Designed miniproteins, single chains, continued (3). Designs and how they scored, part 61

Each design is a single chain, and the fold is of that chain. pLDDT is the mean over its residues in the fold that is shown.

## One batch from the design tools (miniprotein)

Design m10098
Fold by ESMFold2-Fast:
Structure m10098 (fold): chain A 74 residues (1-74)
Amino acid sequence: MPTTPERLAEALGAMGLRLPADARLGDASGSVRRAAAILRQMGFDVPDVADELLLAAARLLAERAPDAREVPSP
């Protein structure tokens, strides 16, 4: 089953990773790629060439955390 950006964003959020709305895509991409590598170690099927999925997931994470107080996770 193909991984959707929403699914990837949910998995990253469950791992406690979230991106602030003002995060640079370059910095965000690095963090998301590292999280994707961890997800592969956990058994998730995340392709190496997933730039579109990573970018969309980063945008969804930023949208879900527009305010630090909206997302519960210290």
Scores: mean pLDDT 56

Design m10099
Fold by ESMFold2-Fast:
Structure m10099 (fold): chain A 81 residues (1-81)
Amino acid sequence: MSPIEKEIREKMEEVGRLVDEAQTASPEKAVELLREAIRKLEETLKLAKENNAPESLIQNIENAIAFLRELLARREHTVAA
């Protein structure tokens, strides 16, 4: 595994942990965790593009960002501000 692929994998594992924590958290905390997860994925996408990562990996990160943004929107809609 290349150094960049390892770094991307580690960052995606961190995102997975945040998403898992969000599933059992309060609605307010879940929103915070999902925002952090999206931020980390966006940083990971930038890193992948800057290092010419495989297109399949870039697409997987983009799909993950899209999925989490939809999940965040649904959670924010149900949170009483």
Scores: mean pLDDT 82

Design m10100
Fold by ESMFold2-Fast:
Structure m10100 (fold): chain A 95 residues (1-95)
Amino acid sequence: VPLPSPEERREWAQKLLDQRNASEKERKVIEVAVEKLGLSEGEIAVLLEAKTGEELIEKLRTIANYRQQNSTNPELIVSDEQIEETIAEVRKILS
């Protein structure tokens, strides 16, 4: 199965954010995560279930860990450095 394009991922994010009536900060957080980690529609939906910034960060770590353990496609594997950089940007937006 071919990987979704960055454009398709952005369309998923925009649709889900609009359905949720997301805040400006929430939109920026999700856009950063989608661009940095190449999130699927399901992964974006899981992140949007977070009720706090810390819960969102824990969900990001869970997604990265799941991909490291279960993905056979190297393009889907998120490095520890990549996830920590993404979390740092998310924390800056949420402060």
Scores: mean pLDDT 78

Design m10101
Fold by ESMFold2-Fast:
Structure m10101 (fold): chain A 80 residues (1-80)
Amino acid sequence: SMEEELKKAREKLSKADPEKVKKALEKLKEIYENPSIEKLLELAKEFPEEVLLPAAIVFESSLPTPDMAFVTLIRNILKS
């Protein structure tokens, strides 16, 4: 469930570098507001999966209708 995913994501981020978490969340918001495949690929290279994926889950959960579409996109980029 989204609630379980969110709890797990928050726990993972609490163990990560707070500065990296802040940067990841800021960049995820920027990309969501102005989508760019180039910026998404750059984001995946800049942040490890253990930071980027939980950050994406936390970000998605803050949206009005979180449908995991953005998280799914991030997962697909990270698999590449």
Scores: mean pLDDT 79

Design m10102
Fold by ESMFold2-Fast:
Structure m10102 (fold): chain A 81 residues (1-81)
Amino acid sequence: MKEEKEKELLEKKREMLRELLREAGFSEEEIERIETNPDDPELQERVRKREEALSEEERERMEKLVEEKRKEMEKIIEEIE
């Protein structure tokens, strides 16, 4: 049970990252490349520059998305504990 819930939690974290990247304007192809090559310096630089270029409106949308996913993750954590 605990190991399965921990995997579910990791999956939710990945979902959150994918949704944040979509909100930041990354394509599905770019998101997949970031997930498969997290240590790629070119992709890391692109993510960093996009983060710096985010508007207040875009940041607010991302914060709401993070909050929503955090609540989902908290429910899973409660089941583990």
Scores: mean pLDDT 74

Design m10103
Fold by ESMFold2-Fast:
Structure m10103 (fold): chain A 70 residues (1-70)
Amino acid sequence: SLEELKKEVEKLEEEIEKRRPEMNDGELAAYEVILKEREQAKTLDQYEEVKRKMEAFLRALEAAEARRAG
């Protein structure tokens, strides 16, 4: 449902926000674009797209964290 999808997006946003202080300028700019798309989202399809973008972004942040650790 749209309500369940909104909760999933909210959880992804919480996880990304925890990493915000460690983001570089490019990562911050990319995240701000996703947040604007989330603010404009009204339909199930738009929330699914936002979820996909947030999941991809979180994976990219985790990969960057792993590279910094090595």
Scores: mean pLDDT 83

Design m10104
Fold by ESMFold2-Fast:
Structure m10104 (fold): chain A 68 residues (1-68)
Amino acid sequence: SSETLETLALTLQLFADSEQYMSDILEEKAAQETDPERRQRLLALAKENRESARILKEKYDEIQSKIS
């Protein structure tokens, strides 16, 4: 139903925003990290969260196109 799709879209948006927010925090932590191995790990985790946000946003857009 339209109501179910709207709820799903909102949920996907919230998860995408959360993943992007975590990516931003990890990048900030990496910028302040003096140990190169720890910095590389933080950047790798940030990249993973950013990619998750992108996928969730794509799913959000797909669902939104069905509501319109």
Scores: mean pLDDT 88

Design m10105
Fold by ESMFold2-Fast:
Structure m10105 (fold): chain A 87 residues (1-87)
Amino acid sequence: EIEKEIYAALGEIYLYLARQAVREGDAESARKFAEKAVELFKKSGIPEDLKRGAEALREIADEARRQGLVDTAEHFEKLAKELEKAA
């Protein structure tokens, strides 16, 4: 289904934006982009994409923690668990 593939692709774009926001120290934008990515991956319903999204969120969480954005990192870890449960 083309719609599911589009949702997964948009989810990946929002994860890219979330990672850039983390690198810029913009915790607010990082959280918004990550939440939108999770919503889109859940709409896709593709298990492999949900798992990849969760892995990417954990990587971004590690990057956020290195930047000192501890609350943002914890939020991303929570979002990763949501995608793992949905897969």
Scores: mean pLDDT 85

Design m10106
Fold by ESMFold2-Fast:
Formats: sequence, C-alpha cells, structure tokens
Structure m10106 (fold): chain A 81 residues (1-81)
Amino acid sequence: SIDELWEEIVALFKKYNAPTEAEAALALGIALAQEGRLDEARRMFELAKEIIRKDKSLSEEEKEKLVELIDRLEAALFEQA
C-alpha cells in the first residue's frame, strides 16, 4: 500500500540520515498527487530524487534504494483505479 511504502521510506530516511529537504519534497508530492495535481507531484518526486542523488553523505547503495522506493511510491500513487 501507499502508506506502507511511505512508512518504509521515512524509516530509511531516518536510518541513512538522508536530507530532510528530500523527505519534505516527497510529502508535498504525495499531497499534490492526492489533489490530482499530477504534473506538480511529478516535479516534487523528481526534486526529491535529485536531492538524494546529489547528497555527499549517502552511499550509492543507499541512494539506489531510496530512489527505487520513491519510484514505486510514485507508480502506486499514479495507478488508475
């Protein structure tokens, strides 16, 4: 579920000490997607992934795991009922 994916992402952000700006961008992206503002949501998810990819403290493995989960979250949110 979307809630389970979000819980996993938040737990990994805390475990990896990932940048809070990326978590904030994801939270905003979820809110925008729930309001049907899908283009704005996509921009926020892309911003979150960019922040993660450019972070100097995260390992490449940690970045890959976070980006994979963000992509899964975006796909789940944009799935048609």
Scores: mean pLDDT 85

Design m10107
Fold by ESMFold2-Fast:
Structure m10107 (fold): chain A 92 residues (1-92)
Amino acid sequence: MKEGLELIKRGTEKLLEGIENRDPQLILEGLRLIRQGARLLQSPEAIAVAQDLEAFVLAAGRDNIGDPEALRREVERAGRRLLEIAEEVLAK
């Protein structure tokens, strides 16, 4: 379970770095780590948040990231929610 929290943290950092640098490999790696972390939490809510975030990021990528600030805000919002869920799971 603690590994899920660490993967979500690293994935969010890589995803934000990939967005800032417009690096598709970092974006995909960040999304992969977040997905793995959410699955390790075994929380349906965490999995849903991670899936929604992935869909949003991929849609933004198809639109050549027309609004990078909106994309960053969504990633930070979803990342924060995933960390809250992970902390709740670890507190049990």
Scores: mean pLDDT 81

Design m10108
Fold by ESMFold2-Fast:
Structure m10108 (fold): chain A 65 residues (1-65)
Amino acid sequence: MLIRITGSKEKIELAKIGFEDAEEIGEVKIVSETETEIVIEARDDEVAERIIESAKEAGFKAERV
């Protein structure tokens, strides 16, 4: 499942570190990134829902693509 996460440049830089760690353990794959946006592919629906909820709690806009 593809997820788009958008936020400020500073917040996205911090989020990239977290998603690189999640990619290392096989939960996500980083598909594309810009200064204000990250698109990731989650391994399954449970991981996708958890990421969307966590991103919203952290002040990001997160949506399914």
Scores: mean pLDDT 83

Design m10109
Fold by ESMFold2-Fast:
Structure m10109 (fold): chain A 75 residues (1-75)
Amino acid sequence: TREHLREALRKLEEGDREGAIEHLRRALDEAVAAGDEETAVHAAQALIALEVEGDVERAIEHARKALRLAEERER
């Protein structure tokens, strides 16, 4: 989850929308499988911001929040 969120953020900053979506989807799937609902919600919000709204800045904000939550969960 954490590595996919880091890679998604890197891709968003590079303007690689397709790469960011791929890594956000993987992070969402892993968060759901782990029962990490808070990380899953923010990963999903980042995907919505990027795929539905076209808002890269909101996608970055939600991806950063998801990464922080994933890191806190693993301690």
Scores: mean pLDDT 81

Design m10110
Fold by ESMFold2-Fast:
Structure m10110 (fold): chain A 87 residues (1-87)
Amino acid sequence: PPPRMYSDEQREKALELLEEAINDPRIPEDVRKKLEELYKKALEAIKKGDKVTEDEYIQEAGELLLEAAARNPALRPLAERFIKVMS
């Protein structure tokens, strides 16, 4: 399998921020639905021990948060917190 992209601490913090984003009313509805789907898939990957697939879903969620921040600049702090965790 491909090498691990993120640490377990980064994964935990990313999922917490993803949950925060899903509950943020400033997130566009189309983005929120995609984030909810990715969150569920990430949780399934965790239960299976598939960290590569988990990391792919986390990366896609980060890209969606950046798109949301481009649509609504008030979301930039949330997107920046996500990027900081993943760095």
Scores: mean pLDDT 82

Design m10111
Fold by ESMFold2-Fast:
Structure m10111 (fold): chain A 65 residues (1-65)
Amino acid sequence: SALEEVRAAVEYAKQGDFEKALEHARRAIELGASKETLLGVARVAEDMGYPELAEEIRKLIEEYF
């Protein structure tokens, strides 16, 4: 489900796992997660000290929205 993919993206974003965070974020979008929800995932990455991951998530959002 979109919620499960968002949850996975958040957990990987907290760990700084770029590949897995972006994979699950993309799946979340494909399953109907909102732009606002994905911006929240980017904010989690930034707050956890991974600003480069936050920028990659924002680029992904720009591709879909």
Scores: mean pLDDT 86

Design m10112
Fold by ESMFold2-Fast:
Structure m10112 (fold): chain A 80 residues (1-80)
Amino acid sequence: SPLEILKELKKLLKELYEETGNEVFKIQVEKLDELIEIMKSLPKEEQEELTKAALEEVLETMKELNAPQEYIEKVEELLK
């Protein structure tokens, strides 16, 4: 489900923040918490679109910040 995908993304971002200490990933976790709360009241189709957008934004940020390849690959797998 979209919510389960966002929870997995949040878990990956928390692990990445703990590993790197980069505050950008902590901010992304906080943004995902807000998105998850908003999405609980939205139609499933809109949840799917917002989930894809969040995954794409996080993936771009990870690539720009040279995050470890294992995290990039895990987010790419969630987009499938």
Scores: mean pLDDT 86

Design m10113
Fold by ESMFold2-Fast:
Structure m10113 (fold): chain A 80 residues (1-80)
Amino acid sequence: VSIDEIIEGLEKIIDALKKGELEGAILDLEELIKALKKEKSIPQKIIELLESALESLKKGETDKAIKILEEALKIVKKLK
């Protein structure tokens, strides 16, 4: 997975959550986390932030999840 693909995936998930498309966003986030766990070049902190956001979504804390995903996106953009 490239850094550009991670940025695109995160932006899509954040947009979906802001539109109330919760089920699709959760599935896309789970697939992204699974893909990133196979990549040794991605900082573990990014994966931990995404897993924290997923846990927040499963608890119905959508605003908290969006904030965590926006922080992860900011960090990923700095890797480029």
Scores: mean pLDDT 83

Design m10114
Fold by ESMFold2-Fast:
Formats: structure tokens, sequence, C-alpha cells
Structure m10114 (fold): chain A 85 residues (1-85)
């Protein structure tokens, strides 16, 4: 389903952010993750893109400020964000 595809793309984004959190700025992580989402979901509406950017910004903020946050917790947060769209 479309919702499962969105969740899969968001899990990929979370893992990529966690792998690059120590080497990239928050702005670089957000920009690159948003572009990856647009490439993987080219039919996304402007409303969906805005909602996903907000989810990505929250994930990056937590990854940068909360070193005890796990990938599983961030993936769960991203999936809840998609379900709220």
Amino acid sequence: SRIEHLKEVMREIVRWIMENVDTKSPEELIAEAVEYFKEKVPDASEEEKGAVENIIRNIVHLAKTRPDTTAEELEAMAERGIDAM
C-alpha cells in the first residue's frame, strides 16, 4: 500500500540520518533526507512533503540532541507521523 511505502522510505531515512549524525550538520541532514524522500515518492503532494519535512526535522533534532535515542525509537516516531498524515 502507499502508506507502507511511505513508512519504508521513512525507515531508510532514519537509518541514513543515524549513520551520518556525527559527520553532517542538521541543515545538511534535513536537506539531503528531504531530497531523498522526493526522489523515492515523486507523486507526493505539497502537503505530504511539508508533513514529511517536519517529521525529518524532529528526527534530526532528536538524533543530534539525545544520544541515547535508538534507531528503533526514531523509526516508530516517523511511522506515527506518517499515520497522522
Scores: mean pLDDT 87

Design m10115
Fold by ESMFold2-Fast:
Structure m10115 (fold): chain A 80 residues (1-80)
Amino acid sequence: SDLENLRVITEALGMPEEVPERLLERFGSLEALLAAPISELAAIVGEENAVKIRIALREGAEFGRVSDERPLASRFAPPP
């Protein structure tokens, strides 16, 4: 799901849990997020985090290889 993909990315970047839901409320999908200007993302998460999210989404092809590992989900050993 788009929410789970965003959760993996935002947790890897050390962002708050509410960020992925807020992004989906604004854009509706990962495709819309990828198509949106960086300034739209930055309005929600800030410029630095917006760039990081865009880069991580482009790296999403690698998630099919490693997504079964718990470190890519919210079950990474604390602290992250």
Scores: mean pLDDT 69

Design m10116
Fold by ESMFold2-Fast:
Structure m10116 (fold): chain A 68 residues (1-68)
Amino acid sequence: SSLVDEARRLIDEARRLVDAGDLDGAERLVDEAVDLVLQVTDKEVRQELMLEIADVRVAIARARVAAA
């Protein structure tokens, strides 16, 4: 679905922003992806996307600790 495609795009862009050191930008894209994922009616697809979002959030948290 277009929602799934857009959520994956935002997740991939958030990962790129983490690699670039833009952690605030990455957090904003993750929040946008969550709003889209909550609209996904397929529970299995929603769970997969939420796990990908969780991985990005862990990466952001690790990057913030490393930058401090």
Scores: mean pLDDT 88

Design m10117
Fold by ESMFold2-Fast:
Structure m10117 (fold): chain A 62 residues (1-62)
Amino acid sequence: VLSDASFNHLVKILDQGSDQSSRELAAALLKTYGSQKAQNALQQISQSSSNQNARLLAQKLL
């Protein structure tokens, strides 16, 4: 289970990160170590993120 600080940091990397490899790693960590809260965050990013790469990665992991 991720701490709130670690969770928020990974969400920021996925949504706002500039490096695709870091973004993919952040998404994978959210799926692996996240609770239902992480799954909900991935779903939200997949539907509403301003970053197309973030949306596509979140959809791929759902």
Scores: mean pLDDT 76

Design m10118
Fold by ESMFold2-Fast:
Structure m10118 (fold): chain A 70 residues (1-70)
Amino acid sequence: SERISLEEARALVARERAELERLGVAPELLALADERAEAMLRLLEGAAPEEVERLRERLRARAAELEAAL
């Protein structure tokens, strides 16, 4: 059985997203947070480990692009 249910994970993600938006986090950082949440939810939905790792690699590349743009 998975450590956290998909329903619980979605609720947590939605709650954290709302808090980040309330704090006025920049749109590009919110987008990065959304992609990280998507990767975690895909893992909980039973996505293959290699698919999740590709998502993580994409997130690292996006983070590097944002850092270079700043």
Scores: mean pLDDT 69

Design m10119
Fold by ESMFold2-Fast:
Structure m10119 (fold): chain A 86 residues (1-86)
Amino acid sequence: VQEVVEQLRRAGLTELAEEVEKRAEGLEKLIKENESSMNPEEREGLESGKRDIEKDVREALARFEKDPEGFRAELEAQLAATRAEE
């Protein structure tokens, strides 16, 4: 997870990197905090969530490498919408 976050930062996608890092940290904290009381199904769900984040980030990086301008335009539009929600 940290590696893909660093790759996002190096690509100039700093805001997306921070969002991904926060989500991954949240999932990891939930796993560690509830490790002794968590059902196997709940743990599998959280670990699956972490794998999905890594997959989504890898796909985003692949899209960025293939079409940097198109990807940046999409991302900027989404970030602008999010910032307007402040």
Scores: mean pLDDT 72

Design m10120
Fold by ESMFold2-Fast:
Structure m10120 (fold): chain A 71 residues (1-71)
Amino acid sequence: DAFLQALRTAAQLRLQGASPQQIQQTATQVLVQGGVDPQQAQQLGQRIADMLSRMSDESLQQVIRSTEETL
């Protein structure tokens, strides 16, 4: 849900060439709006941005497809 929405949104931004900082900020915002504690959301958003920065476009598309069935 909130985590999967953040992951999907972050993966889409990464495919569009968004900066790591923008990806982290957006993922954090989605998590906070989904009810995650702001401190935990910051940590998770940072981890998501770091993980996605190392993925290929093909891997990012797979993440998006996998999260679509759950959202």
Scores: mean pLDDT 79

Design m10121
Fold by ESMFold2-Fast:
Structure m10121 (fold): chain A 55 residues (1-55)
Amino acid sequence: SEIRALRQQTVQKLLELAKQIREAEKNGDLATAEKIRQEANDLALQASKEIAALA
């Protein structure tokens, strides 16, 4: 299923971004953490739109 593959790929990418956010926060780099959070939100929104278009 294309939807299943897209969901799995998106989850893996979001988990990697979450690790990067935690590392940036741990280093006190709040600006980088916020930028990566925005990238994660944009990725999730785009994936949701693609899944909706396939449904």
Scores: mean pLDDT 85

Design m10122
Fold by ESMFold2-Fast:
Structure m10122 (fold): chain A 77 residues (1-77)
Amino acid sequence: MTPEQEKIREGIIEEASGTMYYMLALLTDDPEEKRKYLEKAIEYLERGYELLKDLNPEQAENLKKLIEELKEELEKV
């Protein structure tokens, strides 16, 4: 296994964690809990982006778009 493959694996794990927190944000009607889950989702997705941006640019670009959407949602809560 190359060091690059390990970074991709780590990036996928960070993305999965971010997606989980985003799903929790969608399931809550409490604005304060929703804000906390969105903040956590953004943190994990940004870590995934940093790990993947040079190694998997297509996946990283998708993460960047999702991060931008979640930041806009966070400003509304």
Scores: mean pLDDT 83

Design m10123
Fold by ESMFold2-Fast:
Structure m10123 (fold): chain A 68 residues (1-68)
Amino acid sequence: MRAEVDELYSKFQQALENNDLKGAVEYLRKLADLLGQATDPDVRAYILGKISEANLLYNEQVQREERE
């Protein structure tokens, strides 16, 4: 599961670098789906950390696209 999370997070970052906000949202949704499937507390904490970081980066990118 961590490898799948890392792959999705990497694709999310690549989407942001390409200003593909639609693609970035799609990868965020897939991370949330993995969180719903995870039962191990350590794995859930790892996924939650990646989702939190991804949401922060996404919001910063949206603000940059608008002006600052």
Scores: mean pLDDT 79

Design m10124
Fold by ESMFold2-Fast:
Structure m10124 (fold): chain A 64 residues (1-64)
Amino acid sequence: PSDEELAAMQKAKPLINEAILEDPEGNPTGRISVDTAIDRMRQQGWSQQDLNTVRRFSLTINDN
């Protein structure tokens, strides 16, 4: 990933972690938590490019 993509992911980490904490045992894959975080970011006015970066890279990394 590029430095800009990495920066977007670092900004998104706390929101993703917050979503995971809301459903810590109900969603072991983290997919719903990522989708919830993305929806919150969209509501906060994040750019579509940053949302796409976070969704793609978070799902790829967390599926390991």
Scores: mean pLDDT 65

Design m10125
Fold by ESMFold2-Fast:
Structure m10125 (fold): chain A 68 residues (1-68)
Amino acid sequence: MAEKAAEILKRFEANRERIEETARRLGITVDQVLSAALSVLVDGDSQREVARDLGVSVGTVSAVLRTL
């Protein structure tokens, strides 16, 4: 569990430029990309709830998860 959170944060640091590209492509901020990934993958929130809270489509949240 803790290992997965650490891996996501390490992946964010290693791929910061790729994450910025993904955020630009999806029309959201880098902070929203990280928040969406952590909420779904670490906190166990549903993709639908995260999409609603960010004001984006479920497909946008799914694309974020595929990038990380």
Scores: mean pLDDT 75

Design m10126
Fold by ESMFold2-Fast:
Structure m10126 (fold): chain A 74 residues (1-74)
Amino acid sequence: MEEVLAKIEEALSKVLSPEQVKAVMDIIRKYAEGELSEEEARAELAKIEATLSPEQATVVRAAFGEMLEVKRKE
């Protein structure tokens, strides 16, 4: 899990500001730890995506999709 989160954070850091990375990673981490449901995490990420460019929003959606795949295999 920690290795997946580190890879996601590195990918986000290439296209997002440090503050945006922190906001996205907080939501993804809470979802990974079971503090947020998939629906709650999607709602929170949608709020952030609305403030991003289409390219940045695509990377955020890809990162969350990777976390969903990892979580479903558990």
Scores: mean pLDDT 81

Design m10127
Fold by ESMFold2-Fast:
Structure m10127 (fold): chain A 56 residues (1-56)
Amino acid sequence: SLEFDVPDLGSAEAERLHVLEQAAAAGVLDREQARVVVDALVDPAARARGEAILAA
């Protein structure tokens, strides 16, 4: 596809989730701080992904 998505607030939340995923993969996820980050997410889809990261 030649269609390009424009960066917005959703992109910022995706980057926060990416950092949490990297920390979880490295085995250094701080669950207390991750909980605060996930609770601060305003996009329901992003929050659902954050909950999945915390559940893993």
Scores: mean pLDDT 73

Design m10128
Fold by ESMFold2-Fast:
Structure m10128 (fold): chain A 62 residues (1-62)
Amino acid sequence: MKITLKITVVGNTARYVVLEGDEVVYSGVVTAASAEEAIAKAIAEAEKHLGRPADEIEILKS
């Protein structure tokens, strides 16, 4: 099934949700020194949990 990683960034905090189709299978929050570092850490953490890369990544910056 298609894996979608959705990341919302506010300041230096990234909130992410992993979807398998329409179902939320994992979620988390990462805070870093910058928005870019938070995004990178969120992707790394989500993909480590999945054991694979996501098929689609959506990033929303506020």
Scores: mean pLDDT 83

Design m10129
Fold by ESMFold2-Fast:
Structure m10129 (fold): chain A 74 residues (1-74)
Amino acid sequence: SRQRELLARFAEIVARIKEGMKHLPPEKAAEVEQRVMELANELSIAISDGDLEAAERVLRRLEELRREVEALAG
């Protein structure tokens, strides 16, 4: 299922973000958590609409957030 693949990819990137968040100040970790929640909501909407291009854009933005978190944590 495409839905299952998209959700699995989202969960994988979120797990990596959560590892990086352990090394951030609490205020920055809270900002990242909010951005992840916003992206989760956008992915849910894209999946509900059957908009695979929107779902891929959400995953790309989540991957950008992961890179940002890892850069700040290192």
Scores: mean pLDDT 89

Design m10130
Fold by ESMFold2-Fast:
Structure m10130 (fold): chain A 104 residues (1-104)
Amino acid sequence: DLEKKLEFIREMLEKVDALLEAMRAGDEASRAEVEAIERELEPLSKRIEEAADNGDLEKIKEEAERAIEAYEKLMRRLGFPEEEIEEYRKAMREVLEAKFEEYL
């Protein structure tokens, strides 16, 4: 069920955002870690947008996979269980495949 997978992805991303906000309210070390995470994630959306603007489907897929991997690493850094990270990866790939099938 694609809708349930989208809901699960949304819930996982909300948990990530809540943890990052808690870290921002923390000490200097926690704030520095959030800033490092933000610097790592910032170019991901731009690369996907640039690939989309160019109509390069293969490039969009490559940049989307990089974004999935970056969020896996982030979730691991934030202490998420490997089982939840694996479910997130699987859900993200299934959603990505469904969207590309709609476009092809």
Scores: mean pLDDT 77

Design m10131
Fold by ESMFold2-Fast:
Structure m10131 (fold): chain A 90 residues (1-90)
Amino acid sequence: STLEQAQLALDEGQRYLESARKLFDKGTKEDLELARAAASRAADLFSYAKSLAEATSKATGGSAQSLLDRAQALLDEAQRLLEEADAKIK
């Protein structure tokens, strides 16, 4: 189902986000570049999950709102980490 695909994307994105946080905390240029790549991949996955949740929520009058809220929060976190990593590299 579309919601199952969204959940799988959230789960995969969370693994990348966890990896990105660990790499970011190490703070070397190489680790920050890897953190950026992992955070970017997490953002893509959360964005995909959000898109699926939005389509379902619009079609059903908001029945996917909790999943949409979760996807948005995780996307915001991944984007923040991506921006912080980019700022430290550049």
Scores: mean pLDDT 84

Design m10132
Fold by ESMFold2-Fast:
Structure m10132 (fold): chain A 68 residues (1-68)
Amino acid sequence: SRRAVVEEILELAKKRLPDDVVAEIQAAIDAGDLDRALDLFKRAILEMEDEEKRKELAREVGEILRRG
């Protein structure tokens, strides 16, 4: 389901992204705005300065989206 995909992305965000970004994503999910949650996550990935970590996170997100 779309919610399950977004919740799995949130768990990944908790491990890879700053706490303030995670809090914004959580707030969007709690508000039922799953599109906003995904947009916030995409923005955070694009703003990552570590190219290798960005590529790894993008790959893991791709796997989650393929399974959902």
Scores: mean pLDDT 80

Design m10133
Fold by ESMFold2-Fast:
Structure m10133 (fold): chain A 98 residues (1-98)
Amino acid sequence: MEELLKKAFELAREAVRLYNQGKDPEKARELAREAIELVKKLPLDSPEAQTVLGLAATILSIEEIRRLLAEVDSPQAKAGLEDILRIKEAEQKVKEKL
């Protein structure tokens, strides 16, 4: 559904914007979760669905990304989420060391 994908993309973009502005990070995560629920109703192998998942995942916790990885069946979506997870885990380790 074109409208559903458009709404999911707009929610993911707003979530990232709010998170980056430092204004209400919990609302940003809420919007990201809503975008994920909408995109799950679409084929996850589409580039557009993968873009929404990628944007939303950048503001999710490591635990939430791990749960999302268990829920998605698309190899392409999994690869993108695994890359984001790896980056977040590396950043956390660097912060502990420095």
Scores: mean pLDDT 78

Design m10134
Fold by ESMFold2-Fast:
Structure m10134 (fold): chain A 87 residues (1-87)
Amino acid sequence: SEDIEQRLKETEQLIKKSEEGLEEAKKNNASEETIKLYEEAKKLAQEAKDLLRSGEVGTPEGLEKFDKLIKEAKKKLKEGEELLKKE
């Protein structure tokens, strides 16, 4: 469905941005804190993608878990981006 396609696109974008940010952070010898934020963002986004693949998002509990994973991934990504700009 369109909803699942949109969710998949969002998780893939979060994974991509986290990987790109992690590569940039490592190239610039960023702090361990900055690197960890990008690694955590990627892990959370990958867990969200796996939840979509399992079909669990078809349940109310799975959807709530998916939304929390995406929210946390976005938060970690934003925090990593903010710290990287200062370094």
Scores: mean pLDDT 87

